# Designed miniproteins, single chains: the designs that were tried, part 41

Each design is a single chain, and the fold is of that chain. pLDDT is the mean over its residues in the fold that is shown.

## One batch from the design tools (miniprotein)

Design m1496
Fold by ESMFold2-Fast:
Structure m1496 (fold): chain A 60 residues (1-60)
Amino acid sequence: SAREAAKAELAAAVAELLRSQGASDEEIAAAVRTLLSRVDRGELDPRALAAGIRAHLAAL
């Protein structure tokens, strides 16, 4: 679904950002799990979050 694709994109964007900062695979997995949990609770929009992370990375 479009929502699952957006969640996968968010996970990939977060993983790329954190890995570039030297985070371990365990730290990345924990951060992704926390964010996706909040998405599933309706607290966060995965498309908007992924776009925001990409914009932040482009501004650095």
Scores: mean pLDDT 84

Design m1497
Fold by ESMFold2-Fast:
Structure m1497 (fold): chain A 56 residues (1-56)
Amino acid sequence: SEEELEELAKKFGVSVSSVRSALEALRTGDPVVERVIRHELGEEAYEELLELLKKE
């Protein structure tokens, strides 16, 4: 949901667009993309994004 994207964007100091793009990238299941997201946003952000993917 947009509200959850806004919350994560504020928490990690990134744009909503960046959070949305990261979610789309993670949907591909590419381990290289996963590594880039973990490195760029950090482990906590990565875990939060995985939880969002599990919901919808």
Scores: mean pLDDT 77

Design m1498
Fold by ESMFold2-Fast:
Structure m1498 (fold): chain A 101 residues (1-101)
Amino acid sequence: AARNVAELLREAAKAASTAAEYYKKGDVDKGNEYANKARSLLESTYTATQLDERFKDIGEEAKRALDKVEKALTSSPDEAAKTLEDVAKDLRKAADEAEKL
């Protein structure tokens, strides 16, 4: 469980970071594609965290990140890029925390 949660968080962070880079380049279609990948990975992460109470705090962080990604998908490209960079940083920290559980 710990390894799978950490791996999902790292994959979600990579997707969010990639989406931010595409939004900065003005490639909205690719930005949306990777933001949707981050959303799907965060949904999977949240589901995985519900199987073990040790991941309760990480699950809440994944849910907050999911809400931010959904907001980014409805924001301007510049706002989406900033939000997704912040999400990627938060998810990398959460992955490090998950590996310690």
Scores: mean pLDDT 87

Design m1499
Fold by ESMFold2-Fast:
Structure m1499 (fold): chain A 61 residues (1-61)
Amino acid sequence: SLEEYRKFRETFDKVMELVEKGEYDKAIELLKKFLEESTDPNIKKSAEIMLKRVEELKKKA
């Protein structure tokens, strides 16, 4: 839905800001929270890919 897409965009922006600040745990929790509430398979898949990437960045930090 348009509302879910909008929430995904807002979540994406916040995650990117948190990653830039080195706050990986907050970014991961935000993405996990979004995934629990997500019902759109395509949006959920995009969020899952993002979650894995943030987890990888934390591992390298």
Scores: mean pLDDT 84

Design m1500
Fold by ESMFold2-Fast:
Structure m1500 (fold): chain A 90 residues (1-90)
Amino acid sequence: MLEEGEVRTITAEEVDEIPEGAIVVAGAQVSEETVEKLIERKVGKVIAPKSASPAFKKAEEAGVEVIYVDTEEEAVELAKKLEGPVVILL
C-alpha cells in the first residue's frame, strides 16, 4: 500500500492499478475514458488543470473531490503537500 510520502507515476494504460482513495494528479490531456476509470476505482481526490474541467465534470457528479489549479506544476506541488497515497497520471 502507498503510505505517507509515496508518489507513483502511471500511464493511462495503468489506471486500473490505482488504489481506492488515492490522490490523482491528472494532466490537461486526460480522456473521458480515463476519468470514468478513476470514478470506477473510487479515487479520493483529483488535482487537475482548469483546462481539463469538462472531462472531470463526471467525476464531480460521481462524488469525487476535484481540485482545479492553473498549471500541471501547481497540481504536482499541491499533491506533495497532501497526506495519503499520490498517483501522477502521465
Scores: mean pLDDT 72

Design m1501
Fold by ESMFold2-Fast:
Structure m1501 (fold): chain A 58 residues (1-58)
Amino acid sequence: SLKEKLEKLALEKAESLKDAPEEEQKDMIELLVDSLSKVLSKEEVEEIKKKMEEVLKK
C-alpha cells in the first residue's frame, strides 16, 4: 500500500539521521510529518511519526 511504502521511506530517512544533531532530527521529522499529512490520514501520520522517533532513540 502507499502507506507501507511511505512508512519505509520515512523510517530509512530517520535511520540516516541517528548521528545528526537533535535539532536537525526534530526539523526533519517535522518536515516529513507535514509532507505525509498531505497524502495520509492523521492517524497514519501519527503512527509513522512514533516509529521514526523510536528509530532515533535506538
Scores: mean pLDDT 81

Design m1503
Fold by ESMFold2-Fast:
Structure m1503 (fold): chain A 72 residues (1-72)
Amino acid sequence: MEELVEGARKAAEAAERFAKIAIEKGVSRELAEELVRAAEAVLEALEAGDLEAAEEAARRGTELAERINEEL
């Protein structure tokens, strides 16, 4: 579990960096912020031991990342 939490933390950091670059490239700040929130939700769910919530948040993060890539 701790390894998975650490991976999620790194993913949240990567989402923040990606969101910053996306905003700089003209992507909606609202959409970029939603991506960061989804990554944070994965981390929070894993820290709470809620694998189901973590899986759902990860799915949402992937969908948001795809939408951002369409705008780039």
Scores: mean pLDDT 79

Design m1504
Fold by ESMFold2-Fast:
Structure m1504 (fold): chain A 73 residues (1-73)
Amino acid sequence: DPLTDAAYAADRDADGRLEGEELREFIRGLQRILGLEDDGFADHEFGDALSARQAELAEAVAAAFARRRAELA
């Protein structure tokens, strides 16, 4: 989802701190992108899926940034 990708990218810049609910929402966003159950917890399955699909996540984030930048321009 473009909105989720944009939120994920923005969250990386904003979250210099551990905050339980925000961290869980961030993990749920990643889980949704990976097609996993969005329970908000990082486990072995999440780590494996994240590693396998890192390139897809990078492309999705880049595309979301491009779309957001176009909206702001």
Scores: mean pLDDT 59

Design m1505
Fold by ESMFold2-Fast:
Structure m1505 (fold): chain A 86 residues (1-86)
Amino acid sequence: SDLEIKKEAVKYYNEGNELFELNQYEEAIEAYSKAIELDPTFAEAYYNRARAREKLNQLEEAIEDYNKALELKPSFKEAAEELEKI
């Protein structure tokens, strides 16, 4: 069901967050990417993947993900603020 797919996306998103806190940025990106594959409308997963990409100095890819987060959620102030810093 759609609800079960979204729950699985959240699990990968949470896994990505835990990996990010451990400074395992490449693994965090993989987990966020799985969340996005399951729910392509998951603005927060794009935002956190962008943050992990910034930590790896993947700035062009980070900008793309922040822009996607804003496209999906135009009120996402945190994504707009991070774009201004790059």
Scores: mean pLDDT 91

Design m1508
Fold by ESMFold2-Fast:
Structure m1508 (fold): chain A 66 residues (1-66)
Amino acid sequence: MTLRITHKGSVTSLIGLLLRLIGDPRFEVRLVGENTLEVTWHGSEEEFRAFYEELSADPRFEVEEL
């Protein structure tokens, strides 16, 4: 399962997210531009849905499921 994540005005928020995710081997993280991450999940669907809901509720990010 893959998410595209774009910041809504702060690159610092996106960098903080990148540093959090890159330390977790369940995520494959790709920088697809200066302002956008693609995140692929290799764990359970339940954990993925919880992550997607958390991230979608965060006003700092725009999140799209690919």
Scores: mean pLDDT 79

Design m1509
Fold by ESMFold2-Fast:
Structure m1509 (fold): chain A 81 residues (1-81)
Amino acid sequence: SPVAAALARIRAAADRAKAADTVEAFERFMVYAVTLLSELGVPDERIQALADEAVALLRAGASVADVVDRTLARIEALLRE
């Protein structure tokens, strides 16, 4: 399904961001995830809330790996609706 394909791609991007462990890699992951979620028809307000929460966590001192994992879990929950 398009949802399963997008989720597999987002998971692969998450793994790459965690391996790199940089803010730049996190930003690439977020842009990629946002693009795929938008293509699946997820409302912009929900995508923006997801991105804002991830950025806020990173700014509060959470590790790139923790923020990526939390964001991925939220994306998976959102796509199961």
Scores: mean pLDDT 88

Design m1510
Fold by ESMFold2-Fast:
Structure m1510 (fold): chain A 68 residues (1-68)
Amino acid sequence: SLEDIFMEAVRYARELIEQGAPPEEVVERTVALLREKAAEAGVAVSEDTLEAFRRGLLDEARRAHAAA
């Protein structure tokens, strides 16, 4: 499901953050994974949903980076 794909992407992002990846890299790699998994599953993701996800992820990654 789309929800499962987003949950997998969020877990992947957290792993990258824990590994010390820069915020922009976390977002780029996580969005790439999300697009790949959605394409494999034949699921369409709206641009509005992707934009909201990118913004939330970038904010979380930047906060984690600043806290380290």
Scores: mean pLDDT 83

Design m1511
Fold by ESMFold2-Fast:
Parts: sequence; C-alpha cells; structure tokens
Structure m1511 (fold): chain A 84 residues (1-84)
Amino acid sequence: LLKEAAELFEEAGRIAREHLLAQGKDELARKVEELARKAAEAALAGDIDGALAYGGEAARLAQEGGAEEAVELVGEAMTLVARA
C-alpha cells in the first residue's frame, strides 16, 4: 500500500509538472512536484500523517493549475495511505 502510494505520488508529480510547464506555470509546477515528492518520501517512511498532509497540498495546487489527471492520482495515492 505505502510503496504503491509513493509510486502514484511520484507519477502525479511528473504529470503535474509536464502539464503546468506546458501552461507556462513554472513556479506552480516546481511546488507541486516538490510536495508530491515529499508525500512519496513520507509514505515510504511510514509517516501516514505527513504523506496525507503533503499529498493534500499537492492536490490543492495541482487543481488550481488545472492538472486534473495529477489530482486524480494524488487522490488514489492518499486513499492507499489512509488504508495502511
């Protein structure tokens, strides 16, 4: 579960970065990727609260940027974290 969640957070970060960079939203792309990476690291460390906090913030910023696919993947990852 946590390893699968980490993979989804990393994938969401990549997708958000690509989408947001294509829109010229370089700063937002950097922030979403960083938060998704921190969520993945927290998940791998067994830090459930940290993974959910970083994941939630990544999803919020990705949604503001219109990166809908990334928001969906973060939601799936957070569901796996919550089940662990």
Scores: mean pLDDT 85

Design m1512
Fold by ESMFold2-Fast:
Structure m1512 (fold): chain A 66 residues (1-66)
Amino acid sequence: SAAEEAARAARRGALAADDAAGAMASGIQHFKDYGGEERGRAAGLAARAGSDAREAAVLTQKGALE
């Protein structure tokens, strides 16, 4: 159902956001030369979380309950 798909997309977004937070925290524990890659990865994961959240919103809008 669209509701189940929206829930899964939201869960993926939440996990990606958590991963991004972890990568940022790890980046802070290293100096700039080490943290650069992890900060880049965190940005990518945050972008993915946003994409998954938008997908969840679209699925919810099209068929909140199926």
Scores: mean pLDDT 65

Design m1513
Fold by ESMFold2-Fast:
Structure m1513 (fold): chain A 58 residues (1-58)
Amino acid sequence: SALEERARALLEEAERAFAAGDFERANKLITGAVALGGQSSEELVERAKELGRRLAAA
């Protein structure tokens, strides 16, 4: 639960960083979120992956 909450916070920060154009920061944040919550929640992992794909495509 605590790990999932942290992963969520990191994903929200990653989305904000992406919107601000800070790709490097966004990448770090989504990678951290996946590492932190990689085995806890499929939803969080999928969201992080999708955001990561968008970052790579941008």
Scores: mean pLDDT 78

Design m1514
Fold by ESMFold2-Fast:
Structure m1514 (fold): chain A 66 residues (1-66)
Amino acid sequence: MEEFDKALRELYEKNPEAQKLADEGLLHADRGSPEAGPLFRKAADVAEQAGLTEAAEILRKKADEL
């Protein structure tokens, strides 16, 4: 919860592409959409490529919880 919000803020500042994917994932998760998990995993992959390893791990955990 708190860690996820912190990860989203870091993405907003350092990687807008990963942040957009994470925001889409959150919107789909709120609606119960099966696309939520894949979107969080894509956001994690983009974040990891940018060196945001901690944020990427948090996003993957969020995807696995869905």
Scores: mean pLDDT 80

Design m1515
Fold by ESMFold2-Fast:
Structure m1515 (fold): chain A 82 residues (1-82)
Amino acid sequence: MEARERAEEGAKEGKDAAEAAEKAAEAAREAALEGGASEVEAEIAEGVAAVAGAAAGAAGGGAEEAARLAAKAGAAAAEAAS
């Protein structure tokens, strides 16, 4: 029972973290474009945010942590593009 509960929790955490990271990556792309970055630079910001979020999720940080790290990474990439 406990092993099954942990597997279900882990799968749910991973799914929620992935969704949160995707939303943060989309926001990073939008912010980069609004900041005057090119479409290519916005894609880089989105990719950096997605990778950071996925890494946070894989580390068991949950959806909120994944979104926070994705947003931070995306913002840094958008700044570098400006």
Scores: mean pLDDT 68

Design m1516
Fold by ESMFold2-Fast:
Structure m1516 (fold): chain A 94 residues (1-94)
Amino acid sequence: AAEAGTAAAEAGREAALAAVRGDREAAEEGGRRAAEAGRATGVPEAARDGEAARRNAEAGGRAGEAGDAAGAAGGAIGAIGGGAGAGLAGGGAM
């Protein structure tokens, strides 16, 4: 469903913002939602991209909590990228 791909992209963006703020719990939750939405598309590539968003959100949130702004930004970019990738794959990029 295209709606599930959109949800993955939105969750990735929310996780990225949380990571930059140093809110590790919110970043991890956003990443988890991105992974779940990626799996809900039924597309294997979308599921993998959603999982990448989750891992990047966890890393970025951890870095943000520790005051590592560069690490938080890197994780945030990865979470956005993974979420967007899941959206693209779920929307018919096969």
Scores: mean pLDDT 81

Design m1517
Fold by ESMFold2-Fast:
Structure m1517 (fold): chain A 75 residues (1-75)
Amino acid sequence: TAAADAAYAAGKALFAKGDYEGAIVAYTQAINEDPNYAEAYENKGKAYEKLYEQTGDEKYLKKAEEDYAKAKALK
């Protein structure tokens, strides 16, 4: 959908700027608009991996794994 695509594009722009928390919010909005948006789950997982690199908090690795598994299931 146009709304999901716009939110996904916003997420990619935020990720490119290093705003990984903002990217996760935007990707979550894309998923709320289109729950089958596999690419939004995939890139949300990548943003969580970046948060793990910055913080060392393993909760972000678990969130990344959950998002990657969901993205794979939607293909």
Scores: mean pLDDT 88

Design m1518
Fold by ESMFold2-Fast:
Structure m1518 (fold): chain A 92 residues (1-92)
Amino acid sequence: SIFEETKRKFLLLAVVGELYVLRRKAEREGRTDLADFIDRTIDEVAEYLRRGDYERALEVIREAAEEIKRKYPELSEEMDRILADVEAAEEV
């Protein structure tokens, strides 16, 4: 339905917002490699959003969150929150 599509887009944009917050935190903490990785992830997600490919956009975010959990286990709780929001967007 139109309402479900709108809700999915809204949830996806909220997850992108969470990535921007994390990217800014990484930059403030001098985690340049992490900030650069998130920046590239946001750029890739933006390209899929431009194409209307919400499924691939969500997949890119999930893959990035899992990679961050692997390399930066101290961010596991933040990544689990992002992954839960990705799952919520996929279930609409």
Scores: mean pLDDT 85

Design m1519
Fold by ESMFold2-Fast:
Structure m1519 (fold): chain A 106 residues (1-106)
Amino acid sequence: LAVALLALALALLALALAAAATTDAAALAAGLLAALAGNLAARAAEAATTAAEALLALLAGILALAAGRLALRVAEHVAADFAAVAGAIAGIGAMITAGLKLGRPA
């Protein structure tokens, strides 16, 4: 009985934790992409004085916009998922504690 309950609880907790870890990894990736886009924009400003400078600035701008959009979307997704996962973890913990320590029938 206790072993089956613990196994189920651990499986649900692991699933919630995996979801949180996945969103955190996506947020890190978006942050790195934004940083790279910023570096490209700075380098484009410093580097070329030819027609290539306009192309580099345009490309850096596109990458920065894409990274910003991805970061915003990931941040929104992470915030929503983090709230959902935190709620699920708290709920699972409360149910496990209540289930394991039910002593009074009334």
Scores: mean pLDDT 56

Design m1520
Fold by ESMFold2-Fast:
Structure m1520 (fold): chain A 56 residues (1-56)
Amino acid sequence: DKKVYANVNLPEYVVRRALRVEGIPEELINRVIFVDTPTKDSSTSIKETIEKAKKL
């Protein structure tokens, strides 16, 4: 089973909201691991995280 890491320079609650808006179920959102020191551009990283979460 693949783990999904969110390396997004935004608060966790904002990223979780974006995932919900994109139709990702809460059980899959809860399987996403948020990186403590995010360094990636927020727009690109959110899109990548959404795509990876949809494959869970």
Scores: mean pLDDT 72

Design m1521
Fold by ESMFold2-Fast:
Structure m1521 (fold): chain A 67 residues (1-67)
Amino acid sequence: GELEELYEELKKLDEELAEKLKELIEQRNFDAADRLVVQQILAGKISEETAKLAGKLIQKAKELIEK
């Protein structure tokens, strides 16, 4: 589905971030997922493209799981 496609695209850009976000999403820990992305941006460890894709993944997971 769309969530899996976003995960695969993020994994191609940053596999470690994709795996960590997947674990947090499976735990329904969306606050920790959002904080992880913000921390990676502030540390200069991810590109704007990676950050946008990670944000889309988290938002889509919230929409599907919190429904």
Scores: mean pLDDT 83

Design m1522
Fold by ESMFold2-Fast:
Structure m1522 (fold): chain A 68 residues (1-68)
Amino acid sequence: GKIEKLEEALKLLKEGDIEKALEIIKELRKDPEIKKIIGEAIEVARKEGLEGEEFWIKVLELAIEKLK
């Protein structure tokens, strides 16, 4: 499911495979519901001043929590 794909992207980010993780995120964001949830998570991570890998890890963790 979509949660499992977000968890796969999170695992890839933690392994340093940022490009592959971002490709999965891009594909999942074609779904309007997932796009909205990820957009909200991006605003939270941006407000916390996170950058790079830590930014995307926070975004995915928040998105996964919201979808459960």
Scores: mean pLDDT 84

Design m1523
Fold by ESMFold2-Fast:
Structure m1523 (fold): chain A 85 residues (1-85)
Amino acid sequence: MEEEVKEGVEEIRENPEETAAELTRMLGEPVEIKSDEDARAALERYYEALKAKIKEGEAQGYKVDEETLKRLEEELELLLKLLEE
């Protein structure tokens, strides 16, 4: 787990333009990554969008559990922590 997240952070640092292009496709909005701070902001936006989609699903009667939402929050916190190191 930690190794996979660490590899992801290294990939963002090595190829910020490619990562920005991927996040732009996923979010549907232009994303630029010129620093670790930009990467943090982009990741936060992505996870916020996922949480919003989960809540919309709950409103439509789909089964969404709090464990899934908590896991997404934990992954985001870990990624943000590694970007600061």
Scores: mean pLDDT 68

Design m1524
Fold by ESMFold2-Fast:
Parts: structure tokens; sequence; C-alpha cells
Structure m1524 (fold): chain A 59 residues (1-59)
């Protein structure tokens, strides 16, 4: 999860929003599970990445 989250951040920085969103979607179930277990920080970081990626795509 952490490794893919870091990769998604790099994709957003490169303007590759579609690939970043796809990567976040692949780990979505794991992120929900982590949030339920109390790791809200990782889930919040993923949400910020998804928001930035979506903004790139809709621009």
Amino acid sequence: VEEKLEEAEKLVEEGRGEEALKLIEEIQDSLVRLAIQGDLETAERAGKIARKAKEILEK
C-alpha cells in the first residue's frame, strides 16, 4: 500500500492523473481496511492524491 501510494504521488507530480487514480483505485479496499483499523493518515493522503489527479484530468 505504502509503495503504491508513493508511486501515485509521483504520477500526480508528473501530470499523469489518470494513472495515479487507477493506482489509488487498485488499493482502495486496503485503504478502507486501514482506515477502519485506525490508520486515517494513510487514507487521507490517498484522498489528497485522488483529488489532485482528478483536478488534472478535468482541466
Scores: mean pLDDT 75

Design m1525
Fold by ESMFold2-Fast:
Structure m1525 (fold): chain A 61 residues (1-61)
Amino acid sequence: TLEDAARRIVEQLGREERFSEEEIEELLRKVAEYLRTHHPSLDELVDFIFEEVRRKREERE
């Protein structure tokens, strides 16, 4: 499902970025809300996840 794809992408990117488990859970929560409130395509979902990962990386500074 699209939800399964989202979880897998977020977990993979979170590991690459060295995010904590709490940071990964926060990203998953945001993605789940996006899926609930929108009907995104896979491409739209991937773009959303990459943008949220980028924002979180910038917040570390």
Scores: mean pLDDT 79

Design m1526
Fold by ESMFold2-Fast:
Structure m1526 (fold): chain A 70 residues (1-70)
Amino acid sequence: RAAELLRQAVAAARAGDDDAARQHLIELARTLLGPRGPAIAEALIANTAPPTPDSQRLVAEVQAILKELE
């Protein structure tokens, strides 16, 4: 389920497990964007520069939104 995959990706990212977070995000992309989702997610990850401090802040904001929704 999309919400479960997003929760797992966020938890892995907080734990510093980038590989697990990446895998959960790819599966989430498949669920939301269909068969092309994983390829799009992998291309974005491969072309993303090293995470900025803003990336960490965005993860925290997504976590806050998830708490509001559930």
Scores: mean pLDDT 62

Design m1527
Fold by ESMFold2-Fast:
Structure m1527 (fold): chain A 76 residues (1-76)
Amino acid sequence: GKKVLKVTAAGGTVLIETSANATVTVDGITGKTPASVVAVEAGDEETTVIVEAEGGEIKVEALTPLSKLEVEEEEL
């Protein structure tokens, strides 16, 4: 099945790692990501990142202190 991870972050940098081909969308702008690592800088306003993967593992890690980090997972 397809895994969808929604990350909402503010005030720092979030690292998103995937072991499978994934599509990463940051604030509505979509980029294609093969199994790789994406660093997202979130400003004072909330930044929304949506990761869609056809399998494998998705990890989310804070690289700096964050004002907000919320992670929601859904399997479709």
Scores: mean pLDDT 68

Design m1528
Fold by ESMFold2-Fast:
Structure m1528 (fold): chain A 70 residues (1-70)
Amino acid sequence: KATDILAEAVALYLRRQGRPELADEVYERLKGASFEEAKKILDELAERGVITKEQAEQFYKALEGLEKIR
């Protein structure tokens, strides 16, 4: 469920960057992902230059915060 919220956030960001196809792919990957898989996906996006390293870390910390609030 936390990864579903992350998927929406990252997808919206990518759509704003003019990359709707990539947004759809990333959304599908993240909504089905475990917490660990979501972190690796964020790291991969940062390495490919789709998001910055700082943005990836911020998304990861947001995911951690969502998991804390049960």
Scores: mean pLDDT 78

Design m1529
Fold by ESMFold2-Fast:
Structure m1529 (fold): chain A 56 residues (1-56)
Amino acid sequence: MEEAEKLGEKGNEYANKGDYESAAKELKKAAELYKDINPEMATVLEDAAKKLEKVI
């Protein structure tokens, strides 16, 4: 859980800096970790990563 949370935070930090490619990668990693724990959060993170990939 803590590891998934850190990856989500890194993704948001990269997105805030405009590094959408790195942000999308970190958010996808967080989503994979959340799939077994919180599937709803995993879906939110996957959708966020997809939106960032469209900007790239």
Scores: mean pLDDT 77

Design m1530
Fold by ESMFold2-Fast:
Structure m1530 (fold): chain A 68 residues (1-68)
Amino acid sequence: SVEELVEEALRLLEEAIERHADDPELVARLEALRAGLEGMMADPRTSEELLTTVVRLLIADVRALLAA
């Protein structure tokens, strides 16, 4: 479900922020991505299809970052 994908994306973002806590520029970018996702979730105009697409791309990118 889209809710499960969003929850996974938020968990991965939190993990990436924690793992890279000594890189303030990267942390700021990851926090901006989290805020953007939260904004999309709060906006009733955001379709499930758009949210699903964005979340899947975000999960892939953050997983690649975490693979180090």
Scores: mean pLDDT 85

Design m1531
Fold by ESMFold2-Fast:
Structure m1531 (fold): chain A 68 residues (1-68)
Amino acid sequence: DAKEKQQLVANKVANFAMEKLPTKSLEEVIKEAREEAKRLGEEAGLSEEQTKAIIEAVERNARDEYAR
């Protein structure tokens, strides 16, 4: 199921970003999360659109967390 693979990758990328957020700048976290999402998405066989959706979700969550 492509949706299950997308959710699994999304969860891994979100956890990756949240672990780094207290120790790095927002821009550094977003950059590293994008790279991780692309790597994991490629390994899982996700489409470019699915990978972009994961990146956008992680960016929103990281910015919201950083903004309080």
Scores: mean pLDDT 78

Design m1532
Fold by ESMFold2-Fast:
Structure m1532 (fold): chain A 63 residues (1-63)
Amino acid sequence: SLRRKAAELLKQSLDLGSQYAQAARKARIDPSYKPEAEALLAKMRELVAQYTAAREQAAAEEA
């Protein structure tokens, strides 16, 4: 079900947000974490786009 997939994407977005916050704090001390934090932010943007598309598809699923 696309509806379930949309819920999973939302959960992944929340998990990535938590990881990003931790990576951003570590990057303040150790700059080697900066690319990791930026990669997590990029993944979050991708998940938001996928979540929106999945929500629209789930609404159309009905059948």
Scores: mean pLDDT 77

Design m1533
Fold by ESMFold2-Fast:
Structure m1533 (fold): chain A 61 residues (1-61)
Amino acid sequence: SLREQAERYARLGEELLAVDPKAGLVAGARAVQLGRQHGPAYGAEMQRRLDALEEEARRKL
C-alpha cells in the first residue's frame, strides 16, 4: 500500500541520515510524496518527519 511504502521510505531516510544525510533526505522526500498520495493528513505527518531530518542534516551537510 501507499502507506506501507511511505513508512518504508521514512524509515530508510532516518537510517541513512547517520551515514549519508543527502540520501536520507531523498528517501524522506519520497515518503512525503507517497504520504500525500495516501491522504493530506498522512502527507503532513511524513512532511513533519522530513522537516526533522532536514534540521538534523543541516548540521552534518
Scores: mean pLDDT 84

